# Ledger of designs, part 109: designed miniproteins, single chains

Each design is a single chain, and the fold is of that chain. pLDDT is the mean over its residues in the fold that is shown.

## One batch from the design tools (miniprotein)

Design m3803
Fold by ESMFold2-Fast:
Structure m3803 (fold): chain A 72 residues (1-72)
Amino acid sequence: SSVKASQETIDEARAIAAELQALVEASEEIRERAEELAKKLEEELKTKTLTDEEKLQLQYDTLVRLKELALA
């Protein structure tokens, strides 16, 4: 079902987030910016009524920004 597919994608997003956090630890400045992005994501997830699909999209958008920041 679509719900199961969405859950698998959310699990993949979590795995990518963990990998990116490990990479960011190597750079303090990048880490601070990554923490700011992560806190903003967490705040939006808590303050907005979002569907699972919207939450997944927000997480992916944040992970893309974190990846760009880590590769800078």
Scores: mean pLDDT 71

Design m3804
Fold by ESMFold2-Fast:
Structure m3804 (fold): chain A 61 residues (1-61)
Amino acid sequence: SREELEEKLRAAEAEAVRHYLAGDEEGFLAGVRRSMEYALKLGEITEEEAERRLAAAEAAL
């Protein structure tokens, strides 16, 4: 359901933040990728926007 996807999106965002603060670059990027997957399923972003956000996250490291 949409509600379940929104919960999973928030959990993935929180996971990415936790890994970033811990200095775990791989865990951070995995969390960002997972959050983008849920955002795409929710129709909140386009595939092009997801690619841009992932590139920005990688560049921020």
Scores: mean pLDDT 83

Design m3805
Fold by ESMFold2-Fast:
Structure m3805 (fold): chain A 88 residues (1-88)
Amino acid sequence: SIEKKLKEIREKVEKELEKVLAQKTLEERVEALKEALLSIPGIDEEEAEFSARAFKAAVESGGVKPEELARRTLEGALEKAEEYLKKL
């Protein structure tokens, strides 16, 4: 059961990352990332908003690749989802 849920969450994270990277503007990528985060178990609205704002600020400041930062953000959310499921 846990293995099946973890696989489903990983597949969802991969699809959500593709959707974020398919967006044309930073603003659209920020919104797509927030929606992706909200769809992941264990992530609440405050955490999703914080992560999306941090992503926007980092990309606007330069020094990071948007694709790499989006991937790291979603992988972090996946780790939280895995820990959330282990506690249930």
Scores: mean pLDDT 80

Design m3806
Fold by ESMFold2-Fast:
Structure m3806 (fold): chain A 90 residues (1-90)
Amino acid sequence: SVDEKIEELKRKLEERVKRMLEEVRNMAEQGASVEEILDFFSERVLGMVQEVERFASTLPEEQREKVREYFGRLLQELEDQVRKIVQQNE
């Protein structure tokens, strides 16, 4: 069902976010520059945006907007966490 596919996407996105934060923390601990961390982060975010956009395009408008809202909040939380990691490494 559509709801099952949405829940699968949410689980995959949450796992990707966890892995991305772990990788960003590891990069910071290894002395990567702010620029290197942000370049890595931007590339990973672009991949997630493309996946979500492709999935959302297959959904009816109501479900599409809910998926976009969920992803927007997830992305904002991710950006806030990356910003904190980068600032703590200064």
Scores: mean pLDDT 84

Design m3807
Fold by ESMFold2-Fast:
Structure m3807 (fold): chain A 74 residues (1-74)
Amino acid sequence: MELKLRSDEELEEMFEEGVKKVKEGKLEGADLLTLAVIEMVIQEKLTDEMIEEISKLFNIEKENIKEGLDEMKK
C-alpha cells in the first residue's frame, strides 16, 4: 500500500520528537511516536534500528514489537 501521508524526513523527525517526549514522561510523545510508527509500517519504511529504539524506550522485547506489527498487517 503506497500512501503519501508524510515524507521520510517528517517521519524521522516525528519519531525523534516522540522518543524525546516519552523520555520526558509526556503522553503526547507516546501518541506522536505511535502515529509515526503506524505510518512507517504502512509505507514499509520501519527499520530494525527504529524497532530497537522503541524496544529500549518502552522496555518491550523486539520480537513482541515485530509480532504486533505483523498482526496489524493482517
Scores: mean pLDDT 71

Design m3808
Fold by ESMFold2-Fast:
Structure m3808 (fold): chain A 87 residues (1-87)
Amino acid sequence: SLSPETKEAFRKILEKYGADPNKLITVKDPRDPSKLLTIPLDYYLFQLYLLQEKGVYLPLEEVAVLLLEFEQERGKSFFEWILEQLE
């Protein structure tokens, strides 16, 4: 399960950008705050999940692979799983 801090951070992000996992958003790169990234919302949330819950910084290519593995292991999308965690 997600920590209370991660849940609160995700609620604020969903309030700001809306609940569309495929919406492209422009955000600061969590690995390099001087750089902006334009990425799908679900990728951004998963990147923050890895950082906050697992303590790892990964390239976007590796984030994409792990996101697919997460979905396969849980039998649901990461975004659906996050919405369940926030209930």
Scores: mean pLDDT 82

Design m3809
Fold by ESMFold2-Fast:
Structure m3809 (fold): chain A 71 residues (1-71)
Amino acid sequence: NEAIARALEEARRRAFRRSAGGAAASGHMVKLAKQGASPEEIAAALERALAQETDPASREEIRRALEAAKS
């Protein structure tokens, strides 16, 4: 879904600070959304990424993307 992909891109842009981990995770989710992945699939993938990420800045970016994906 392009709307979710746009929301994820917007969340990253609003942070205007791309951490390597957060940027990679968000990019993967944007790709899934554009390929028609369901909001639940995107949310589950983002939650897995958040669980794996240890960098606080990246974690915050992934959390923002997860919030955006649910809107």
Scores: mean pLDDT 63

Design m3810
Fold by ESMFold2-Fast:
Structure m3810 (fold): chain A 55 residues (1-55)
Amino acid sequence: SIEETVENLIESMILSEVSEDDGIRALTAALKQMGAEHLKEEVIEKLRKAIEERK
């Protein structure tokens, strides 16, 4: 599913210590490839929360 793919991508980015800006760019590109750009706002919020939890 798109949700599962997004969660796996976020986990991978957190493990790789990707910056918020790079993560937003990568997730936006992935959503575009999956035809799910309408989820951009929700996905960016999930990434920001995951990064905050890492701190």
Scores: mean pLDDT 79

Design m3811
Fold by ESMFold2-Fast:
Structure m3811 (fold): chain A 85 residues (1-85)
Amino acid sequence: SLLEKLRDILESVGVPKDIIDKTIKEIEEAIKNAKSKNEALNSIRGVFSKTMDEFRKHNGDTVETGEQLRKLQDRFFDLEREWRD
């Protein structure tokens, strides 16, 4: 499932469990409330952007955090493409 794959991606780069759980819950609600697949995708993008910002605040604005965020973004774009199709 999309949610399972997203959890795996977030765990793979070391996002804290509480941030992951919050993100998955918000994405699940976004999907439930969406009237179309495109609306769901836009909402998911917003939640993911918020999660990346929260992770940056948690870890601090360092080179290592920047690299982890870049890896997260790349993996998310791949997942988004799979879910769109």
Scores: mean pLDDT 80

Design m3812
Fold by ESMFold2-Fast:
Structure m3812 (fold): chain A 65 residues (1-65)
Amino acid sequence: SEEEKLKALFEKYDDGSGVISLEQLKEFLESLGFSPSDAFVKTFDKDGDGVVDWEEFKYLVDALS
């Protein structure tokens, strides 16, 4: 399923922490053909901790679809 593919991709970036950094998120979006600004990427950091969890990652991908 699409979710299984996204989970596998997420796990490549999360290094076992269950979160990915904003830098890794930017790299992922660039791999999809987007050119995200740093400001745009930072808008997904609702908690101000500099990382994105699995639920936020799914929401972002679903929003881009």
Scores: mean pLDDT 72

Design m3813
Fold by ESMFold2-Fast:
Structure m3813 (fold): chain A 58 residues (1-58)
Amino acid sequence: SALEELEAFVQSLKDLPLIERVEKTIAHGKELGVDPAVASYMALGASAERAVALVSRL
């Protein structure tokens, strides 16, 4: 899934500065069709499920 691919991508960026990790994760998330807010929470260390829950209007 797009979220699983984005989680793997975030892990590949763990050695980068926080700001650069967030920016790259948002950019890659857009290519995968992931909401920038969801991608931002994932870059900050949230799981895909947690990030979706934090942004979800449900």
Scores: mean pLDDT 81

Design m3814
Fold by ESMFold2-Fast:
Structure m3814 (fold): chain A 111 residues (1-111)
Amino acid sequence: MLSPEQEKLFKERAEELIEKYKKASEEVKRKLQELLDYIREQLAEMGEIPELPLGILYKGGVAVLLMFEILNVNRWTPPEEILEIASSVYNLSREELLLGGYHLLTKILEK
């Protein structure tokens, strides 16, 4: 699990994403919603959703910052390509990335 210092850093990164989202164009916001819908569909296809340690959920949430940056550079990047890049950069399993991304995206998009 994460140290207290690492947990604080990841929480601050999640807050940074919320601020970036508020300043994002409507097109990028729509693409983030499309990504969330895709993640939700992928999780449904997996069947039972496992419980993940809080540290892994925070790490998956930080990966959403990269997903946001990818969409800001090219809003047409397919969801699967975004997930593959984030998985490689953050060394997360597909399952960890989908769950962490789902939890953070739901909080920022569906408040």
Scores: mean pLDDT 72

Design m3815
Fold by ESMFold2-Fast:
Structure m3815 (fold): chain A 74 residues (1-74)
Amino acid sequence: RSDEEIIEETVAALSKLSKEDLQSLARILLDLARQEGIPVPAEVEAIIADPNASKEQLLAAIREIMRRAREAAR
């Protein structure tokens, strides 16, 4: 199945998590992306660093990191 399908299934599953769990996961994914040299937009980093970010914003940030990681794997 496609990377797009995997990303959307993952995001749908993650939407059931608390905001606190999503913040922790987003930070882990951001750190992993930085270690792998995957370019993450400053806007996405700002959302992850913002304690007032909504669950929707955190899910969007996670989706973007996953999309960027997929493209970088080529």
Scores: mean pLDDT 80

Design m3816
Fold by ESMFold2-Fast:
Structure m3816 (fold): chain A 63 residues (1-63)
Amino acid sequence: TEALLQERERRAREAAEGTPEDVARLLAELSTPEQLEKAAEKYKGSPIEPYLRALAAEKRAAA
């Protein structure tokens, strides 16, 4: 949903001043594995990307 995307962007900006692990974890709570992979593509090359991919894989395994 659009509200979920806006929440992701807000938390990603806050974690740019915090830790990549924290924003990735918060995004994982709000997102499906597919949405997390799309977010990893959006943030490709940033410190958050590996955490997003790892969390997406965990959610797929848990489904």
Scores: mean pLDDT 70

Design m3817
Fold by ESMFold2-Fast:
Structure m3817 (fold): chain A 98 residues (1-98)
Amino acid sequence: MPLPLSPETIEELSKKWGTKIESVNVLSLKIEGNTLFLELEITFESEPKVSVEEAAKIFAELLKKEIEKVTGREVEVKVLSAELKGKTLFLKIEIKIL
């Protein structure tokens, strides 16, 4: 399912990654108490101009800002794994609601 990010967040990601984003899809979502475990598939128009680690860090930072803005709650976002296969970034993310 598509992840509903604001247009401003999508534009900021595209600028920081150096490529346009085709899609951000949720592959799985697991909820355990106040913690969300999210598996994401991000597809790019071209290969990102940043490392996998930097791409994951940028995404986590902007996702944190988006969630805090939408929910009004403080959250911690942690990247559990990141893998780039051609033009597709696979992320496993932990979101803890404070």
Scores: mean pLDDT 83

Design m3818
Fold by ESMFold2-Fast:
Formats: sequence, C-alpha cells, structure tokens
Structure m3818 (fold): chain A 79 residues (1-79)
Amino acid sequence: LTEREWRVLRALARAAVLGESLAAAARRAGVSVGTLRRILARVREKLKELKETDPEKFKELVEEIEKMALEIEEEVRRE
C-alpha cells in the first residue's frame, strides 16, 4: 500500500474506535469524502488481486492492517 492509502486506513481505524463519521475520517486524512471512498476502492481491489496472485503476501498485508488498527486503538486509549 502507498503512504496515502495507509494514512486513509489509519484515519478510518481511529474514526471507528471513536465512533466518528466517514467525513471526520476524511478530514483527519486530509482528503475529501469522495477521495477517501476512491482510495478504499483501490485498496479493496489491491487486496482482491493479491489474494488471487500471492495468498502469503495477502496474509502478511492483512496482518499489517490488523496490527495498525490495534496500535491506533491503544493510542486512542492512551490519549
């Protein structure tokens, strides 16, 4: 994933933990809601392609996303 895609995923993870809207996640990521939705569609397509072409790398990427989500949850609780 690109840095921009990771930024969007982190903003979404934080919004989910805080019960915030998609619009709040978009503001935190520094993008429009339309851009955020477009980035999510690209991430979903990349994950779908990776699952079909390299299941091991797909598993690694999913684990990285899950680890990032847990780190965000811990950061929010610490703040």
Scores: mean pLDDT 80

Design m3819
Fold by ESMFold2-Fast:
Structure m3819 (fold): chain A 61 residues (1-61)
Amino acid sequence: SPLEEFRAFLAELREKLEEAEKAGRTDPITMTTPDGRQLVLSPEAARRVIEGMEERLAEEE
């Protein structure tokens, strides 16, 4: 379902951000969207995306 794909994307982004923060890395995080496109985010941008997605999911749940 679209929600399942959205949750999977959010989980992957969260995992990559946590690994980067734990390692002290500021390198851009590269994600593949469900439609196969690449998305390149700074750790700060990734945090903002996660926050926005979590807020949206909270409203849907």
Scores: mean pLDDT 76

Design m3820
Fold by ESMFold2-Fast:
Structure m3820 (fold): chain A 80 residues (1-80)
Amino acid sequence: MGKYVKGEGGEAAREGAETGVRAMPYDVALGTAGALIAIGGAVEGDLLYRRGQIDQEEAEEIARRGGEEGRRLGEEAIAR
């Protein structure tokens, strides 16, 4: 199975999802969307690293940006 380049990035995404589920219903939706995007970013970063296109630090940064994008998308969805 594919693995996150650094456990920190992958673990942070999973920890965010677990924390989101424990929050209030409104916050759960936002936390879940953010975690889902962060996980997607981590997977994409791992894929690029395995292709030899980026290094470990770049893959972790992509995962972090995914988390920020997820938060923004969650806020937009609720605003609609």
Scores: mean pLDDT 53

Design m3821
Fold by ESMFold2-Fast:
Structure m3821 (fold): chain A 125 residues (1-125)
Amino acid sequence: SPVHVAILGPTGSGKTAFASKLAEGKFREERLKTSEIYQTTLDGHPLIITVLSGAPELWATVPEAVRRADVVILVYRPSTDPRERVDELVAIAEREGAPVVLVDTETGEGLEEALETILKVAEEK
């Protein structure tokens, strides 16, 4: 079974760039009004990556996406993203019982933890 990854983050946090890097430039499966979906592989394991809109008016879609996710990655830029907004998205994801890995898109801090978390989940499927 594929690992379902949900990518969250404030508008302009680098979510699309991060997802494209994980997908290694592979074709997008679908574009929705509130999300983009990528299908790819990580170390031979199939992944489905859902990138959600960072716009607060669309955060009502977050609980459903988190419920379908095996791993939640929250990406942010410390220099431009308000901490309170990052914390609000974490709280929304955590209310659904999902583990959240934070990734700093300016430094790459948290990227290794995110990849390790995806691989651990993949190995248990």
Scores: mean pLDDT 72

Design m3822
Fold by ESMFold2-Fast:
Structure m3822 (fold): chain A 60 residues (1-60)
Amino acid sequence: SKAEIGERMRKAILEGAERGEAKVKELLAQGIKPSAIELMVILADEMGRASDRALAEIAA
């Protein structure tokens, strides 16, 4: 259903955000401090990838 698709997409976005946070932590551990724009790009990129994967799974 549309509601189930929405819930799966919400969970995928949250998982993407967690992966983005992990990447930021890894960069900080390496002594690399991302700018605010770079932080937004990392988070958006990971959330976008997670959403694309979830949509592909729903379409299968």
Scores: mean pLDDT 85

Design m3823
Fold by ESMFold2-Fast:
Structure m3823 (fold): chain A 95 residues (1-95)
Amino acid sequence: MLAPAPAGTILDEKVIKLKKGETKTISFVPDKDSLVTVSVESGKAQVTITVGDKTVSKDLKAGQSLGVMAPKGAKVTVTITALEDATVRVTVAEA
């Protein structure tokens, strides 16, 4: 679908607080075409987002984010490894 409706509607949001060296994994299957965004609010974290067979990974510092489009029915796995004590926000928004 080319028209997001309603644009930016938050379907799920999680705030995760991690200690240096901790790893958190979140897995889900969206019921709508969704934008999955991982934002580091403080500290540093390595973020890996897998959608089906596609994987993107990035080291994020405070104020940085990584976003990936996930089509309806695709398996999404978000893996967050804290490189420093970190607060990370994972947002799933309707695309």
Scores: mean pLDDT 80

Design m3824
Fold by ESMFold2-Fast:
Structure m3824 (fold): chain A 74 residues (1-74)
Amino acid sequence: AQNLADAQAISDALAEPFRRAVERVKAQGGDAVAEDEFETPDGYRVRVTVKGTIDADGTETYSFRVEREPLPPP
């Protein structure tokens, strides 16, 4: 299936950095970043970055950056 394996792997890999970003925002009472990096079975290196921010009214906002680059052939 086109990109389904990568989409699933990226979705699964977002859970931990998202959880870490939420915990860091709550612990610090301010902006926080959590990152993770992994390789997919179809030959890509994926880097996920979750950035959390908190406004003066206590509203939390989270943004996700996903970078996917091809690995060199074996």
Scores: mean pLDDT 76

Design m3825
Fold by ESMFold2-Fast:
Structure m3825 (fold): chain A 57 residues (1-57)
Amino acid sequence: MDPKELLKELFEFADKNGVPAAVVVGIVLRAIGDALETGESLAKALEKAKEELKERV
């Protein structure tokens, strides 16, 4: 999956559900940081962030 497209979907989902952009950024940065430390792909990190964001609404 394209990380740029996943990021766009995350922000659109948050906007539709009234989740502040700062919360989305925090979730994404944490997921990316974890992926960089463990060697997981950026796309998988963003997919996990999307699931976590869905739990917030």
Scores: mean pLDDT 76

Design m3826
Fold by ESMFold2-Fast:
Structure m3826 (fold): chain A 92 residues (1-92)
Amino acid sequence: DRERRLIAVKAAALYRLLLALGVKEEDAIALAQESAPSLTAEEIRKTYEELKERIEKLTEENKKNGKKADLGDEEIGYLAKALEELLKEIEK
């Protein structure tokens, strides 16, 4: 189901953003699941692992260019780019 996948990606992105902002894992997953009540916490975590892989790819590209990737505005930027790419792939 493409709609379910799209909702899962949005919930996973919210989960990652909350973690990046210092929200505790248990509170972050609860808030993400509240935004997508049709999904299980496991579906959100699984989708988060896919989003994390895309973020790691972006950070490795920056690492090769001599930039250090860390928590803050730069990581939120990578999350936004990873989310945009993943959402575009699902909407097709």
Scores: mean pLDDT 71

Design m3827
Fold by ESMFold2-Fast:
Structure m3827 (fold): chain A 65 residues (1-65)
Amino acid sequence: MEAIREEIIALLLSHGLPRSTALAVAAELVRLIEEQGIEAAIAAVKRSTLPEEVKEELIAFLRSL
C-alpha cells in the first residue's frame, strides 16, 4: 500500500496540485482500497473535484492494480 500511496502522490504533484491535497487524496484512496476495494476508490475519484485529466490518470492507474 505504501507504493500505491507514493505513486498517487507523485501523479498529483506532477499535475501541480498542492502537497497537502496530494497527501490527503492519497490517504483517502488507500483507505478506500483497503476497506472497500479498488472499485470504491475509482468511484470516489469520479465524484471528486479533481481536474478531469487527473481523474482519468488516477482511474487508469487504479484499474492497472
Scores: mean pLDDT 84

Design m3828
Fold by ESMFold2-Fast:
Structure m3828 (fold): chain A 66 residues (1-66)
Amino acid sequence: KYSYIVIPAEDAKKAEELLKKNKIEHTVIDDPGSNKSLIVVKKKDKEKAIEILKKNNIKIEDVIDV
């Protein structure tokens, strides 16, 4: 049970550091063809992860529940 949070690839490193600091389990998948990165989080952590990213000026391009 995971959600994929789609962000600009340039923000992937910042997103990873923010989620790590906030103790949110995550995996980063780069999509070099689209200039986007997918942040994979547990569904239960989705809302908290999105809040942290938005608060730190990272644009959320899409959210895909899988």
Scores: mean pLDDT 82

Design m3829
Fold by ESMFold2-Fast:
Structure m3829 (fold): chain A 72 residues (1-72)
Amino acid sequence: SPMEETKVKLRLIGLITEAYLRVMREGEPIERVIARLREEARELTANLSPSVQAEFMARVDVAIARLRRAAA
């Protein structure tokens, strides 16, 4: 439902924000943070339709690419 998609979107934004803080502020190893973010995002989106899951996972991949550039 649109309401469930909104809840998942807000939780994904929270996970991405936490990943940025862990790497950029706390100095946690980037590959470990990325692996955890991908796993948590997959679990969070698992019950959505395949097209919506693909859209949200694409947003996570964009955020990961931005984090890699920021940490370089």
Scores: mean pLDDT 87

Design m3830
Fold by ESMFold2-Fast:
Structure m3830 (fold): chain A 66 residues (1-66)
Amino acid sequence: SADKLVDELWRLYSSITSLRSGDTSNPLMSSRLSNLESEYSRIEEELRKVDPSKYDEFMDKINSLS
């Protein structure tokens, strides 16, 4: 469901933000970050396609944190 996609995007956003604040020169951390960013992009695109309204709400919240 769209709500599950939103929940997963928040989880991924938190993980990505946390890892970006760490030592990204570590190849394991760099690899994990790349995998999380790829997953985030896939889920973001799916949410935009299946529920544009929920996507807009999510993006508004992310932009308010930036």
Scores: mean pLDDT 81

Design m3831
Fold by ESMFold2-Fast:
Structure m3831 (fold): chain A 58 residues (1-58)
Amino acid sequence: MEVKVGDKVIFKDPETGEILEGEVVSITTNSDGRTYVTIKTKDGKIITVPLEDVLEVL
């Protein structure tokens, strides 16, 4: 999945399992090749999830 900073995304919170919407504020790829997406939700919450938990780009 192609995801960019500034995209609006639907994602799954891995802690709660809830489906949320937010804006991508940063993308980080670790030395192990795993990509993580940091998302700001409408309520101002910052959540970092693995790319596989990003379900849809709006």
Scores: mean pLDDT 81

Design m3832
Fold by ESMFold2-Fast:
Structure m3832 (fold): chain A 73 residues (1-73)
Amino acid sequence: DLVAEVERLAAELGLTVEEAEPPASQAELGRMLADAVANRRVYINRADEEAVRFALTVLRNMGLAREESEARR
């Protein structure tokens, strides 16, 4: 469910989704996901719900920022 939503949002933003091995810490995962999104990629681990939720939150915020810019014309 969450993974499918991440894949959908990533596709809408022109990003690719890649599965990565579990990182040593949540902080490392957070940095990795932020860097990946900045470089037009999203790394997830399907078994790591926290990583998927973080990626989903970042992608949703990116989508909302784009919609807000469009709404302001």
Scores: mean pLDDT 65

Design m3833
Fold by ESMFold2-Fast:
Structure m3833 (fold): chain A 97 residues (1-97)
Amino acid sequence: AKEELLKAIEEIKKMVEVEKLHELLDEIEKVLPEESERDVKAAYYILKALLYKLQGKEEKAEEYLKKAAELHPDVSVEDFRKAVEALLKVIENPELL
């Protein structure tokens, strides 16, 4: 469930540097098929944006949010940004789960 996923993310943050997680995601991106389900690609881009925001790399985060929005034109970049910011708040404050 949601609580289990966020707890796993917190444990990963304690054990692995965010930059190393970024490198792992970059390797996954290389093997991600172009014809992959758009929801899977959007989730991947949102996760990349989340990690870039954790690193303070706002321009890179915005780039990936725009990529997610291109896959779901009925959802704005601002809506994806709010979702990522909400996830960041939950990760920083587990009591908001």
Scores: mean pLDDT 66

Design m3834
Fold by ESMFold2-Fast:
Structure m3834 (fold): chain A 87 residues (1-87)
Amino acid sequence: SLEELKKELEELKKELGELLERLTQAVNSRAPREEIARLLAEAKRVLKEIEEIVKKIEPLDPQFAKKERETIENWRKFLEEVEQQLA
């Protein structure tokens, strides 16, 4: 159901938020490359799951999905910026 999908999305968004906070702290503290890479990989996994849930929501609530895609794009850009710093 739409309600169940939105609940799953909120749980994934909470998980991603915690990972992004940890990733930001790791980058700012110049943590080992392996630690930053691990957190980045975990954040990318959760973001992919969020994208999959939003795709399922889109036919049921297109306006909600559109707003969520804007947020997803911002998260993707942040993760890409972190990845480029590791290269």
Scores: mean pLDDT 88

Design m3835
Fold by ESMFold2-Fast:
Order: structure tokens, then C-alpha cells, then sequence
Structure m3835 (fold): chain A 71 residues (1-71)
């Protein structure tokens, strides 16, 4: 449970930081991927799973920022 909690917290924190401070969707995606990946690996998530989750988080941030810009 604690490992899952730490992993979830790392992703949520990376996403929230990117959404609050991101001005460019592509840059925000890259930053979210890097921060989420680092946090997931630190929480003990295997590399392949961590990369998959981090990619999803980055893509989610990118799409959310693009929707806000596109009207």
C-alpha cells in the first residue's frame, strides 16, 4: 500500500506542478514525464511500468493544456 501511495503521490505532484506552472504544452509534457519518472523510480516502481505511467501523465498534461488553448 505505501509503495502504491508513494507512486500515486509522485504522479499527482508532477501533474499538478506542470498544470500550475506550465505555459507550453510540449514543455509541460516533457517536465511531467521527467518528474513523474524520477518519483516513480524512487518509490520502487519497475522501470518499464514507471516509464509507461510517466508517459501517460505527460500526455494527460499536454492534452489538458492544449484543450485550454484551443477553445
Amino acid sequence: SSAREAANLAVVRAVNDALENGKDAEEAERRTFREALAGLLAAGVPEDEARRIARGAGESVRENLKISESK
Scores: mean pLDDT 76

Design m3836
Fold by ESMFold2-Fast:
Structure m3836 (fold): chain A 62 residues (1-62)
Amino acid sequence: SLDELLEELARRLGKSVATVREALRRIGTLPERLQEGLLAELGRASGVPTARLAEAVRELRA
């Protein structure tokens, strides 16, 4: 679920769930090129697949 993904990201990055939720939501408002780059970096830092991060961004936009 989205909540489980956000909790996993928070643990792996040493951040709060609120912080990672806000970061993903803000990434979703950026031009696609910048979104791709930032999600790739977040995936590298957290070990979470970039495709799952992209899905989370879309879900938070809905």
Scores: mean pLDDT 85

Design m3837
Fold by ESMFold2-Fast:
Structure m3837 (fold): chain A 65 residues (1-65)
Amino acid sequence: MKIEPRKKENIDLMFENVIAVLKLLADKIKEEDLPVVEEELESVAKLSGKYEEVEEVLKEIKEKV
């Protein structure tokens, strides 16, 4: 997927904010809540085109749970 430079910067900021919130809540994420987190991150990947980065973050969260 091709993304315009200005749009990419906005998406990068949104992605960083979402990841920061998830990291803040990592200690409260239970194994039973993982499906919801996966669904939300899948939506972020689809909207941002950052599939690889989302997969890495999901792997990190799963390892902490």
Scores: mean pLDDT 69

Design m3838
Fold by ESMFold2-Fast:
Structure m3838 (fold): chain A 70 residues (1-70)
Amino acid sequence: SLPSDAEVLEAFARIVLAIAKNELKRKDYESAIEGADLLYKLADQLRSLGNTEAADEIRKEAEKIRKEAE
């Protein structure tokens, strides 16, 4: 069967998270901040689809990246 919208969105959010963490390691702070800002939006959408656990996890990770990149 095709993945649900929530499953696709969670997979996409996790890919964005991995990229943002890698950009932070490479000291590409501008790209890391852009990734964190996108992750906030993805976390809000995950919450709206009922995946509150993934939303909370993604938001927490985005906050860490945002603060470390500043």
Scores: mean pLDDT 87

Design m3839
Fold by ESMFold2-Fast:
Structure m3839 (fold): chain A 83 residues (1-83)
Amino acid sequence: MEALEEAALRAEEAARRVAENPGLRERVVIEKETPERRARLVLEFESDAETGKGTVRARLELEGETSPEVVLDLAEVAKELEA
């Protein structure tokens, strides 16, 4: 759907911006609203000003369920987006 494509581009842009600017933080929330159910993907991007390392924390929240958090290196994500 159009909204999903736009949300994906937004997340990619946030990841790249945070990777390029140490100390920057961005949050992207992708919500899927349907009459049957509600799902929310929360992505928190941040870069460490001390080490220069960036991370993204991903969490999927469903009605009545919550996935464990996944932490990824922003540098790896940014490389994939630019490659």
Scores: mean pLDDT 67

